# Designs tried in a protein design run: designed miniproteins, single chains, continued (3). Part 35

Each design is a single chain, and the fold is of that chain. pLDDT is the mean over its residues in the fold that is shown.

## One batch from the design tools (miniprotein)

Design m9194
Fold by ESMFold2-Fast:
Structure m9194 (fold): chain A 90 residues (1-90)
Amino acid sequence: KEEVERRAEAIAKGLAEAKKKGLKVEILASNMSVDAIEAALRGAGLAGVDVEFLVSSSPARTRAAYEYAKRYGVKVTAVTEESAKAMAEA
């Protein structure tokens, strides 16, 4: 999807700038759409920076976040027992 790719590139640029400034970056997936989660995780992977992606949304969104994180090599931290279980099942 062109929108997801464009968004991922913008996120990657922002994360790279934050890293240069020595900022810690955490992304919370709560209330994000699956497309937004994909773009965020792809962008984090493209930036190659240490970003903590926090998941506290529905099991379906948690599973999507973990699958995309695995694809793009991004760390994901489960915030709830439900999200931890969904990550283990993905």
Scores: mean pLDDT 72

Design m9195
Fold by ESMFold2-Fast:
Structure m9195 (fold): chain A 78 residues (1-78)
Amino acid sequence: DKEKKAEEIVERMLEVLDEIDPEKAEEAREKAEKAPTPAEKVRVVSETLGDTELSEEEARRVFEALRPLAEEVQEMIR
């Protein structure tokens, strides 16, 4: 179920982003809602997260949060 997987990935990314920068999380969520496909939803949220300035600790948190989904993320955005 691509839609369910994309939703899970997007939710996990938005959760991390919301802890770091709630305004960017809201922006990413809005972009994801407007994206036409599950892959595009994951891509726009990933790009927003990548454009966020992260401290060393924040970068580690992002890595830890996304580690279980790394394989799924790569399959979705390629």
Scores: mean pLDDT 72

Design m9196
Fold by ESMFold2-Fast:
Structure m9196 (fold): chain A 90 residues (1-90)
Amino acid sequence: DLEEEIERDIEEAKKLMEKAGLKEEDKKFFLELLEKQARGEPIPEEELLEAVKLMAEVYMRVTGKYTEEELKEWIEKYEELRKKKLEELE
């Protein structure tokens, strides 16, 4: 049952990513991350930050409440903040 629930959640995530128009490389990255999380494997902070960005893109595109300009602005601001955070970890 739990395995079926995880598989269902992964399939649902795939559908949302397709609906959001994510690039194939981003879809593969996010799915691999979800699989790692489902196995209880530790996720590097760098990968987690990328996942947050992709999740926000999916959310913004799927809801249809945001313009492409608003999404672009959010991505640019997030990438700036992500770069600063990664620099602080080094």
Scores: mean pLDDT 74

Design m9197
Fold by ESMFold2-Fast:
Structure m9197 (fold): chain A 82 residues (1-82)
Amino acid sequence: SVMEQLEEAFKLGNTEAAQSFPVSDIEEFLRRVNEEEETGLSDEEIRELARRLHTGELSVLDVSLKFAMRVLERGVKKVVGE
């Protein structure tokens, strides 16, 4: 499936493979990851990440780091309080 091919591209760090998909497919993939990881990215942030990956402004690694950083930010807020 398209989602399985995008998952493989992200696991391999293959930006060119990920960019070969329509932006709508990249957006759907990132929305699913956002829901599973509970990263709390907005629909607007997801659309912008998908667009920038599709245009080559961001690599697969850049997008992956954005998700990782958001998970860390949420964890830190819980540890430091208010």
Scores: mean pLDDT 82

Design m9198
Fold by ESMFold2-Fast:
Structure m9198 (fold): chain A 59 residues (1-59)
Amino acid sequence: HMEEVLKRAEEAGYQLGLAGHDEETIRRAGRTVGNALGLSPEETEAVAEAFVKGYEKGK
């Protein structure tokens, strides 16, 4: 379910931001997770954006 995936992606991005990772690294982590889950390219980018959204909230 994409809603739950995006919520967890945002939480993961937030934690990576707190750990000191930069936006580009966090965006790449989101793309890696989307690809590992077998998501479409559009869904993978949504996961990457959710990671970045979490990072921005952690700033």
Scores: mean pLDDT 85

Design m9199
Fold by ESMFold2-Fast:
Parts: sequence; structure tokens; C-alpha cells
Structure m9199 (fold): chain A 81 residues (1-81)
Amino acid sequence: SAEDIETIIRHLELALRQVEAGRLEDALAAVGALLAAAEADPSVPQEIVDLLRETYEALRTASREEAIELLRETIKRIREL
């Protein structure tokens, strides 16, 4: 639902703030938890689950600047779905 999508976006925005504050490990943990919750929820579109998984895997090896850009792009992509 649109409400579930908005919740996912808010969690990603929180993860982005964590990265901006230098807490990349906290951001990674938050995105990982979000991915697990989305995978367990059959109401979440598969396209969003796949995008979150791709984002999580990329985030594992990202620098702080790359992580900021990645999270911003992911949020934009979800809003465009």
C-alpha cells in the first residue's frame, strides 16, 4: 500500500541521516532490518524488495559519500514506482 511505501521511505531517510552523521554501520543495520521486514511482508511489491536488497549489498562496500548517493537514488526510485 502507499502507507507501507511511505514507511519504507521514512526508514531509508533515517538511514541516510545516520550515514550523514558518520554512522555507516548503524545505517547498514537499519537497511538490513528494513529489507528483512519487507521480505516477510507479502503486501510489499517484489520490485521494492529487490531494490532494497540491491541497495543493502551495495551499501556493505560503499564509502560514506557513495552511501549517501546510493540511499538518495533508492528513495527516488521507490517514489517513482
Scores: mean pLDDT 87

Design m9200
Fold by ESMFold2-Fast:
Structure m9200 (fold): chain A 100 residues (1-100)
Amino acid sequence: SFEEILKKVEEFLKYVEEKKYEKAEETFIELAELLGFDGKEIEELLKKASEEERKKLIDYMAKQFKLALKLAEEGKNEHALEIIKEAVEIVYEALKKLVE
């Protein structure tokens, strides 16, 4: 599943680069599910957050995922996975706090 996680990280970054934010959010939900999060809960939290708040969280994840891919290229797969998991967890916690 690490290979699947990296593939989703690459797909997410490609959608962010192309400014396809809805596709980036969809890919994030799929990635979160692979990491053991409730994708349906995340989808509902995203719908309650403003577009500006979602973009800030997407930009944060993009930065962390770029770092994770660089570490994976260097053979530091455990560190790459840790960064990916932590970034998703931070975004999930932030989304929960943004729900009004």
Scores: mean pLDDT 87

Design m9201
Fold by ESMFold2-Fast:
Structure m9201 (fold): chain A 115 residues (1-115)
Amino acid sequence: SEKVKEIEEEIKNLLKQAERALEEAEREEDPLRAQILAGVAILALAVALTVLDNEIKKAEKELEKNKDDKKKSKKLQKQIDKLKKLKKELEKFFEEAVARANELEARAAAELAAA
């Protein structure tokens, strides 16, 4: 449906924003600024996961209301499956983003110890 396409595009845009923020953080020479940029990426991904969870729950409630309509139920189930697949991809990137943020924190600690 149109709404599912809009959600897919919104999540893709958030993923691009998060990747850009992480790349900027990794290139940033100021440890504090690097941590802030990484934090923005983590927050954007957390918001996207929350949005997906809410949309999945709404679609599941709609599926319950239309359980006797085989055509609508099948369409809703396909939409739920697509959103759940997108959530798994987003969860994997969130785990990667957290690992990258932790590496930046370790770098900052090492730079402070060397100063």
Scores: mean pLDDT 84

Design m9202
Fold by ESMFold2-Fast:
Structure m9202 (fold): chain A 105 residues (1-105)
Amino acid sequence: SPMDELLARTEALVARLKALMREVLPSDTFERYSARLDSLLAQMKADPSRLIALLEQMIELLNELAREAYADPRMSERDKLLFGVELIGIQSELWVLQRQAERLA
């Protein structure tokens, strides 16, 4: 179904984000945000009617992550910049998925 396709695309975005996070984030930060992303994705799979609201929460989570990464003295300025740029791209893709989900509702 179109909804299953949106969920699959969201899962692929989360996998791509987690791969990037593993490369650049401190392990404690990676573990906390990875767990929260997995929780949101599990909720989307359990109740697809909540997809729009959960996509919004995921975008908000990425804003939290961006602020925490920017403030972390353990990350290089180069990694902060590259991670920030990649997060903007992922957030833009999540926004598109949210708009597409709204059209199916």
Scores: mean pLDDT 89

Design m9203
Fold by ESMFold2-Fast:
Structure m9203 (fold): chain A 94 residues (1-94)
Amino acid sequence: SKYEKAREYLKSLGLPDDIVDKIAKIIENSDLPIEEALKKLKELLEAIGNSDYKKVEEIIKEYPELFAPIALILGEKRNDDELIELAKKELEKV
């Protein structure tokens, strides 16, 4: 259910299937309730879209085990070097 809800949301955003499956699995394994995880994911995606890297860093720091790997996946797909660097920095602290 948690995996399916995450997958449906991510597919609605037009993300490629390989990215959808990877992110949905990370969300499934998180202790956060699905509604909170999806709300924070939406905030992360909006911050990335606005190049608001301060907000990106704040979201990752709040739940680094969940959002650092998601940010890395998104950064690599987008070729966003700043996002990749922020994600790697927070992953090193986990």
Scores: mean pLDDT 84

Design m9204
Fold by ESMFold2-Fast:
Structure m9204 (fold): chain A 96 residues (1-96)
Amino acid sequence: MFDESKLSPEAQRALALDAEYDRTGDPALFPEYVEILKTSTDEGAIRIAAAGLARLVIDHPELLPELEKVYKEVTNPFAQKALEDAIKEVKEILAK
């Protein structure tokens, strides 16, 4: 569904980070997703990073308080909305 040739370099980098997490399962990648959410203005990169963080926190539920803290610290309204949706999804999945 994604034509990577049409993605921004920031969105491509976010996809590469997500692919690294898929290979490693390493929760140490959490800060790299957070950096994208705090510094990027690219909506595609922000969406990919928020979805990647949701997946990481589902695998590592102890990081949910850190994810909620990041939501309070991001200043970009689009990143705030993406994180709100991600946190809702994480809570719904962990409640099952």
Scores: mean pLDDT 82

Design m9205
Fold by ESMFold2-Fast:
Structure m9205 (fold): chain A 85 residues (1-85)
Amino acid sequence: MKVTIELPDGRKITLEIDENLSDEEIRKLIEKELSDILSKVALEKIIELVIIARDVYREHKVSFKRTVELVDPETGEKITVTIEA
């Protein structure tokens, strides 16, 4: 699945996540790309969202596209997360 994160400064980061990755592998991948950019709270919310999307895709095996706006509670900035499976 494809995860696109639009940062408050307008940068877009795209991650390709295999649906066979474990929770810990997804966490490590997202932390590697975003830990220097996002607060720990925003990072945890994105990790949870991606894990849920992976589980939905694994169960239903249907293609979907979802966009979620997150507010970083430490900065008040909006982060847009788009997940395509």
Scores: mean pLDDT 82

Design m9206
Fold by ESMFold2-Fast:
Structure m9206 (fold): chain A 107 residues (1-107)
Amino acid sequence: SELEEYVERVLKKAEAWIEENKEKLSVSEYTAGMLHIVAARTNLELGDWLGLAKDLRGIGEFLEEQGNLELAAEAYEAAARLLERVLGEDHPEVQEARRRAEELRKK
C-alpha cells in the first residue's frame, strides 16, 4: 500500500541518518534511535499499526531532539496516517500527531 511504502521510506531515511551521525551521537542516543527503528520494523512486519505509530512517534521525538526537524515531521506524519486508519481522523491522537508534524515543517 502507499502508506506502507511511505512508512518504509521514513524508516530507511531515519536509519540512514542515525548511522551517518553515529560518531556525533552518544552510545545511549545511538542505542535509543536504533531500538526505535528495530521496534518499528518489527511492528510493520506484524501489521501492528498502533505499535508502529508509537515507534514512529519515538523516532520523531528522537530526530527532533537531534535537530532533524524535516525527518521528525515525516515520522510524525507517518504515525498520524497509521493512527487515522485505526482510530479515525477525528481522534485526539491523530490530531496531535498531525499538529506536531505541521509545527516542525513551519520551523
Scores: mean pLDDT 88

Design m9207
Fold by ESMFold2-Fast:
Structure m9207 (fold): chain A 68 residues (1-68)
Amino acid sequence: SSSIEALVAAIEANQDDPVAVALYLDLLREELKHMSDEEREELRRAVEGLPADVRARALAVIDAVEAE
């Protein structure tokens, strides 16, 4: 999905701005509620390319939504 790619790219581009990262992670949380299992797997693969700290935050958001 272009929306998934855009959000992951925005997180990577703004990795040194904690406010921007928090806003993009909040958008990611909302998008996750409407994703298929296949799209969630694509998202997990995409976030593996992020720096370790923002990758951990993104994975925590995915895990939290999946636990609901």
Scores: mean pLDDT 82

Design m9208
Fold by ESMFold2-Fast:
Structure m9208 (fold): chain A 57 residues (1-57)
Amino acid sequence: KSAENGAKAVKESGGDERSAYLGTAGAPSSLSAGMVASMLAREHGGDGKKVFGLTDE
């Protein structure tokens, strides 16, 4: 199943937000955006959902 393959890819990446970012992003040239997002999540208590969720809708 596609979902199973996706889960395996993330697991093989290292099973952490950093590894998942590099694995799923596939575009390290956008590190600036990723760094800003990570910094914001850290400053707000590590709640990245609050920052990213709003951009979803």
Scores: mean pLDDT 45

Design m9209
Fold by ESMFold2-Fast:
Structure m9209 (fold): chain A 70 residues (1-70)
Amino acid sequence: SRREALEEREKELAAAGGGPGGREMLIEDEIEEARKLGDEESVEIFENYEKAKAEEIREQRKRIEELKAK
């Protein structure tokens, strides 16, 4: 069904681009280490990287939601 296919696509995006246990956890660890070292520039870089990656995934998820809402 359409909904089943869209749900599988959501799982694929989560697995490939930082689902709940994915890359965001690794980036959060890097941010914490940078904070411990007082390296605020690296903290900002990692936060910007995570935001950019989350925006890409968010755009794909919005498209899926639009298709579900039809």
Scores: mean pLDDT 66

Design m9210
Fold by ESMFold2-Fast:
Parts: C-alpha cells; sequence; structure tokens
Structure m9210 (fold): chain A 62 residues (1-62)
C-alpha cells in the first residue's frame, strides 16, 4: 500500500510534467488496470487526452 501510494503520486507528478508515458507505467505498476484506449492516450495522446485518461483510470480503480 505504501509503495502503491508512492507510485500513484509519481504518476500524478509525471502527468503534471507532461510525461504521459511515465504516468502510464507508474499507474500500471501501482495496480491500476488501464484500458487499451487509456494506455494509448497516456503514451501517445495529447496532454489533455493523457490527463483525462489518467483521471478516468484512477477514478474507476479507487
Amino acid sequence: SEKQKALMAAAGEALRAGDGAAAADYLEAGGVKLTPEERDALRNGSAGEAQLAGNRAVSRHL
């Protein structure tokens, strides 16, 4: 849980920095199951698409 919390915080920081690919890796490492569309949006989409995809995945997981 502590490691998961740190990974979720790192994902948020990566999204803030515009690094959606790192955010996707941190979310998955933290146990968040991304849909193919969310993973694609985080890794290859615009900053806005990555932010929306990350928020949806976290909300659905929690």
Scores: mean pLDDT 80

Design m9211
Fold by ESMFold2-Fast:
Structure m9211 (fold): chain A 100 residues (1-100)
Amino acid sequence: DKLIELIEEFVKLLVELGIISEEEGKFLLEVMKKLINGELISEEEADKLQEILAKIVDKLNELVEEAGEELLEMMKKMASLDLEKQFETLIEILKKLKEL
């Protein structure tokens, strides 16, 4: 439940920042909910998920590099955290990017 709420907030922030479209955000949320529930996804869903995740990673790397040391430190620390805390950290990074 907490993980689903974090993913919903994460996707909302990605759309608000223009990193992904509203349509991509709806797709991402649907597929991530399926995966958390242990449901099977199609090859087409897996391919689209990979494309969207690659887009997110590329855009976040660009924005974090531009934003400076504070966000770079948060990204580095994220590697040592559990999945829930990783999403909490990503949400905090996105909120800081939105304030720029």
Scores: mean pLDDT 78

Design m9212
Fold by ESMFold2-Fast:
Structure m9212 (fold): chain A 85 residues (1-85)
Amino acid sequence: SELIKFIKQVVERIEELAKTHSVDDMVTQTITYMTQLMMTSPPEKSKAANRLMQVVLDGHEQKLSKDELVERVKKKAEEIIEEIK
C-alpha cells in the first residue's frame, strides 16, 4: 500500500514536469528527482524509482514525445503495481 502510493506520487511528479517543461528539461529534472528518491528511500521504493527512471531514459534515447514518455511511465508503473498486488 505504501509502495503503491509512492509509485503513484512519482508518476504524478513526472506528469507535472511534462506539463511545465520541455522534453529535455523534463528528462533532466526527472533524473535528478529519481536519483534523490533512490538515495533517500528504502530498497523497495529505490528499485521502483530506478525502473521508472530507466523507462524515461530509454524513451528519451528513442526520441519519444513528452506524451509518449508519460504513457510509457504510466504503463511501467501499472506493471510494477500489479507485481506488488
Scores: mean pLDDT 87

Design m9213
Fold by ESMFold2-Fast:
Structure m9213 (fold): chain A 62 residues (1-62)
Amino acid sequence: SLIDKVIEALESLGFDVKEIFQISEDTFLAFTKDGEGLRVVIDRENNTFIVGHGGEYITVPL
């Protein structure tokens, strides 16, 4: 499923995901076990996930 791919992408970056919420078709909010908040956006044009963390952006291939 799409949510499983998002979790896998976040785990590949070293994030330990406690909770995840799909807030739109292409946007997720995830919270780590350490209380960090992550915003994940699917970039369908570039076939990537864009992960927002601490004012920075990380791109992960789909």
Scores: mean pLDDT 83

Design m9214
Fold by ESMFold2-Fast:
Structure m9214 (fold): chain A 95 residues (1-95)
Amino acid sequence: TAEELAREGEEYFEKGEYEKAAELYLKAINIFIDKDKQEILSKDELLLAAETHFNLGQVYKKLGQTRTARHHYLSAASLYRVVFEYEKADEVLAS
């Protein structure tokens, strides 16, 4: 599952195996992309996708791939915004 792949990616990131971490995070992201083409993602799936993009950005930063890291940070930010609006939490965050 995407969740299992993301978790395994985190384990490799903690070990300093950044290329393996990137591969696992990309596999997780591809599952979200494929699912999004077939059905609406749940808020938990959108949050996990956002976290996975953020973590992949950190991996690419460690690998010195700054442009690729930026791409994934922007993707994470976009997904976090979608989740916030979906939950109708504007007043809580604004307070």
Scores: mean pLDDT 78

Design m9215
Fold by ESMFold2-Fast:
Structure m9215 (fold): chain A 74 residues (1-74)
Amino acid sequence: KTITIVGPDGKEETVEINSVEQAIGLLLRLIGEEIDTGKKVSLVNVETGEVIESVEQLLALPDGTVLKKVEEPE
């Protein structure tokens, strides 16, 4: 399945999430961004408002889901 991620600047990225490994890879990428920038980064489902915090949540998303990347300043 394909998921669209919208950054805080409005730019879109498409990612494929069909396996646990792909879901883990996306979450680890966000953790890496938090370490590099010192900001907390969360993914929010634009349609439901759900915060995506786990592999299980990410795998449960339907094809074509749009997620918004939200940064908390620290």
Scores: mean pLDDT 73

Design m9216
Fold by ESMFold2-Fast:
Order: sequence, then C-alpha cells, then structure tokens
Structure m9216 (fold): chain A 75 residues (1-75)
Amino acid sequence: MKKVRVTVTLSPAVRLTPAQKEALRELIESRGGEILELTDTKIVAVIPEEEAEGLAEEVREIVGVQPLSVEVSDL
C-alpha cells in the first residue's frame, strides 16, 4: 500500500484543545496513518494515498475552521 505525506496548515487564529488534538490523532490513526507533527497551526502525517482525499473536510469538522492548505507529497 502506497503511503503519502500530508501537511495540513491551519490559521494562526486556531487554538486547538487537547480534545481536538486527540480527535485529530484518532482520525489519522483510523485511516491507517501516523502523525509526525501536530502543532496549533500544522498537522504532518503519513497516511495511505487513498485516505488523503477528504482529509481537509474531516479536519475542518474537528477544528471548526477551514484549513489554509492541504499538501500531499510522496514519501
């Protein structure tokens, strides 16, 4: 299964709660991925290529705001 690196950038105005950070980790893990970096403004994860689509929308539902960008790159 091919994995890709996904970088989701959030607005600097976003202040993630511990519960939201846990929900984001669970989201990535449920899709067979692993979080490499999780900050208040940035999520970096390795995820199966097929699961990268729609990730921005699910992140938006957890954090309550639209991500500024979603970048997908090969490992």
Scores: mean pLDDT 78

Design m9217
Fold by ESMFold2-Fast:
Structure m9217 (fold): chain A 69 residues (1-69)
Amino acid sequence: KYPILTPEEARVLMALYLLGPLTVDQLAELTGFSREQVEAAVDRLIEKGLVKREGDLYYLTEKGKEIAS
């Protein structure tokens, strides 16, 4: 019942797990992905219930923390 993640989704999830709430720009800098790649990855992670957005910050949900650990 664990979701299958793309490499982009997995790297974004791990960055949020290790470094806490991050913006799209911070995620792009940390992962080396483009802003557009990060936006697509976080949107998919939100659909999967692993990430939520508050303002310009992205956070792991409890499910997201479980998957990342």
Scores: mean pLDDT 82

Design m9218
Fold by ESMFold2-Fast:
Structure m9218 (fold): chain A 76 residues (1-76)
Amino acid sequence: PPPEFVPPSDEQREAALAALLALTEGDEAAAREVKRLFDQYRATPRDDHAAQLALEREMLRVVLRAAHAAAKRRAA
């Protein structure tokens, strides 16, 4: 079990992943990319904050691109 330093970030991370996946709904490729990046994020050493930040930025980029594509699909 985890020691004393256990922030609620685990529940917040689950909520964040769910929100990101909701933004990619309808784009299976983007959803797969987000899940892959999130798995890599979870596997990243906790003391490697720079690597975690880089993965967060990649996930955000994928989500924004998918949201843009979905908007174009709905407009067409």
Scores: mean pLDDT 72

Design m9219
Fold by ESMFold2-Fast:
Structure m9219 (fold): chain A 66 residues (1-66)
Amino acid sequence: VDVEAVSAAAREGIAAEPGAADLIQKGAVAAMTGNFALAEKYAAEARARGFDAAADSIRRMMEAAK
């Protein structure tokens, strides 16, 4: 697991869409713990709330954690 890459993606997402910070943080924890199904749920929730950049950041965190 690339912790540095996950942290970088999370910081980038929060900087782009601060309103989605909680979802991005939860997505990072889920990705880091290998719970990709949960991370995908947070990405879908971010998208449903209109935070497309946050959803993309969560997906990038999942790729970095694989």
Scores: mean pLDDT 81

Design m9220
Fold by ESMFold2-Fast:
Structure m9220 (fold): chain A 66 residues (1-66)
Amino acid sequence: SAEELARRAAELFGSGDLDSAYDYLTRHLGPEAADRVLDRAFQLFTWKGLSLGEATEEAVLSVLEG
């Protein structure tokens, strides 16, 4: 599910293993969608003050669910 994918990506980014997190996203979403998730996550992290995990979860759901 989108929620499970978002949660797993958030856990990987929250652990600090950015390479594993990006690989996970590219395997499940493709590189274009993975790049959109990463861009949106850092935008939410830097501009809205969300934690990196929260930002990643919201970014994945936004990209998948609209």
Scores: mean pLDDT 79

Design m9221
Fold by ESMFold2-Fast:
Structure m9221 (fold): chain A 90 residues (1-90)
Amino acid sequence: ADEVLAQFLKDLDEVIKNFDQLSPEVQERFAQHLVGLRPQLLAVAAQASPEQRAALAAKLREFADVLEKLGLTEQAEAIRKLADEIAALP
């Protein structure tokens, strides 16, 4: 579980760094896809360490900030809600 989250965090960090270079259509599709991964991300986070959950929540909030700056407000709100849900896991 921690290895899966660690890889996801690395992949997401790379995407975030170059996200504003993508076309608007690709940006929207990626954001929608990530929102659609909510059940899978919650399941993986539930099996992860508290440190990995905190890192994932922080990275998702970082991504949401980027989405908001690009006008993808709906997706940004969904990702922030997901980050809060992950951070609240026992």
Scores: mean pLDDT 84

Design m9222
Fold by ESMFold2-Fast:
Structure m9222 (fold): chain A 73 residues (1-73)
Amino acid sequence: MTRGEVLAAILRVLAETFEENGDLETAERLRAAAAQDAATQLAVIEEVLKEMEKRGQKKPISLEELERALEEG
């Protein structure tokens, strides 16, 4: 898979999680980001993961796991 395809998959999983929790605005933002370039996709994922950490929410993926997935291709 390309880096953009991996990031888009992560964004879709995050969007589904937020939609299930009733956060439709964040879910829509994540879905929109999945159609953008890889730099924008990564920035949105990082921002959302940091917000989840601040709220004490369980993260579906860590930043370290994300970095590893991107390095693998």
Scores: mean pLDDT 73

Design m9223
Fold by ESMFold2-Fast:
Structure m9223 (fold): chain A 60 residues (1-60)
Amino acid sequence: TLAQQAAVADLLVQQGIAQADALAIAQKADDVGKAAALALMQAGKMTPETVTALKAALAS
């Protein structure tokens, strides 16, 4: 849902990801579980560079 996308994006922003990038990643997730998994994985595991690469891959 849109609310779940917003929640995931907010979590990513809290981890230091730019708001625009966080929103793009949340919007690319197919379902709530995938979006939540991406947010959790990025919370302490991914650098901004890794997030950028993931965003590009999801866009393709």
Scores: mean pLDDT 60

Design m9224
Fold by ESMFold2-Fast:
Structure m9224 (fold): chain A 77 residues (1-77)
Amino acid sequence: MIEVTGQLSEEERKEILELAKKHPFVKSISVGKDSEGWMAFALGIGKDGKPIFRAVAGAPTPLEAVRALIEAIESKI
């Protein structure tokens, strides 16, 4: 089960959910926008079965923030 939160359009939420479904180690994703761009936060499970927390910031779009976030998590798997 995965949760996606943040101020997103229906289409953006759909695309993010589809990306997240391909990565079952990801349990939740939150996105937001600040003065520097889009941010994404996730909770996941590493190779050792321990929880991991990752964050990225400064992305030009919500989708790019989520893609960078997933890539950062996968580098541990």
Scores: mean pLDDT 71

Design m9225
Fold by ESMFold2-Fast:
Structure m9225 (fold): chain A 92 residues (1-92)
Amino acid sequence: MRLVEVELEVTKGSIKPGDIIELLDEDGNVLATGTASRDLKPGDRLRLQLALTPEQAERVLAGRVKAKFYKIENGKKILTGEARVVRARELA
């Protein structure tokens, strides 16, 4: 595994604490998941540290990923926001 830090900027939506973060590749495959710890709105930034496979790390470092936020209500996945990657760097 490779350790990568990703800085995300929210582009759309209204994210609440507990909303699920999905980091997605260009094909829509989920590379990593996390949870929002605070209220987020467009322009807000957050950092995630991710343990990734070598091939996942290359995609993230190349900037070919995006993030989506969602909540689960009544067993349904509800999109709450979107974010872009503004920076990605390897930590080790």
Scores: mean pLDDT 82

Design m9226
Fold by ESMFold2-Fast:
Structure m9226 (fold): chain A 120 residues (1-120)
Amino acid sequence: SSLEELIKEAEELIQRTVALVVQLIDAVKEGDEEKVKALIEELQKLIEKLEELYEKLKESHPHLAEAIKAVILLAQAVILAAEKNDLETIDKIIKIVKESDSLEELIEKLEKIIEELKKK
C-alpha cells in the first residue's frame, strides 16, 4: 500500500476500534456474554492490524503511530477487564480516557492498568 493509503487505513481502524471498545463496555455492563465474546474476537483482529500499521508508520508519522499505540492499549485494557468481569477497572479506564490531557499521559496510565490487570 502507498503511505497515503496506510494513513487512511490507520485512521479508519482507530475509529472502528474505539467504537467497538464502547460497544464492549456496554455489553459487559449489560451482562451480554455472547456479545462480549464476539466483540473481544473482533477487537483482537483489529489490534493485530493496528500493530502492523504501527510498525509501518512509527518512523514517518510518529504522532499517528502514538495514536495507534494508545488505541491498542485501550482495547487491550478493556478486553482484560471484560474477561475478568472487572466493572470497577472498566470505570477507571473510562475516567482515564476522559481526564487524560495527552496521548502520552493516556498511554502511560493504560500501560499501568494493563500491568495491574495481569497480576489478578
Scores: mean pLDDT 90

Design m9227
Fold by ESMFold2-Fast:
Structure m9227 (fold): chain A 77 residues (1-77)
Amino acid sequence: MKLEAKEIGDGLYQAVLPDGSIILFGAPEDSQKTVNAVDLVSGEIHTAEVVYNDGKTVTLKLTVNGQEVEITFEKTD
């Protein structure tokens, strides 16, 4: 599924899944290939792959509760 994340402060982003999972992560640097994403409901830490990053728009791919998820957000300066 495709989701958008919102900035919640200090370079932290949050995406809410339809199943109620809340995924928290930090903005990757331009050279990063992975970021750690925390499910705030389960406490699980997922490794998300950076599949797109143009320095402004970033797309992450990870699996949450057996579902492949793409999360897109815009980096703040």
Scores: mean pLDDT 80

Design m9228
Fold by ESMFold2-Fast:
Structure m9228 (fold): chain A 74 residues (1-74)
Amino acid sequence: HALRAAEALEAGDLEAAAREIALAEVERGASDLPLEELEREALRELESLSEEELRAAAEQLRGVAAQEEALRAA
């Protein structure tokens, strides 16, 4: 999910990125909000970011994906 979110941001697809972020949060149990609410919140935040900030967010999400994989492998 985090990797797919990063790829969507790099492609400029904010809706796809927001969906992948929301799905990742649901799977981690990081929020008690419903999927649709998480997706809307993620999209709102992404739409408020500059292109430079979106690029930085994509790099951060790739790092999160790598960390998630390391934790699953442990």
Scores: mean pLDDT 74

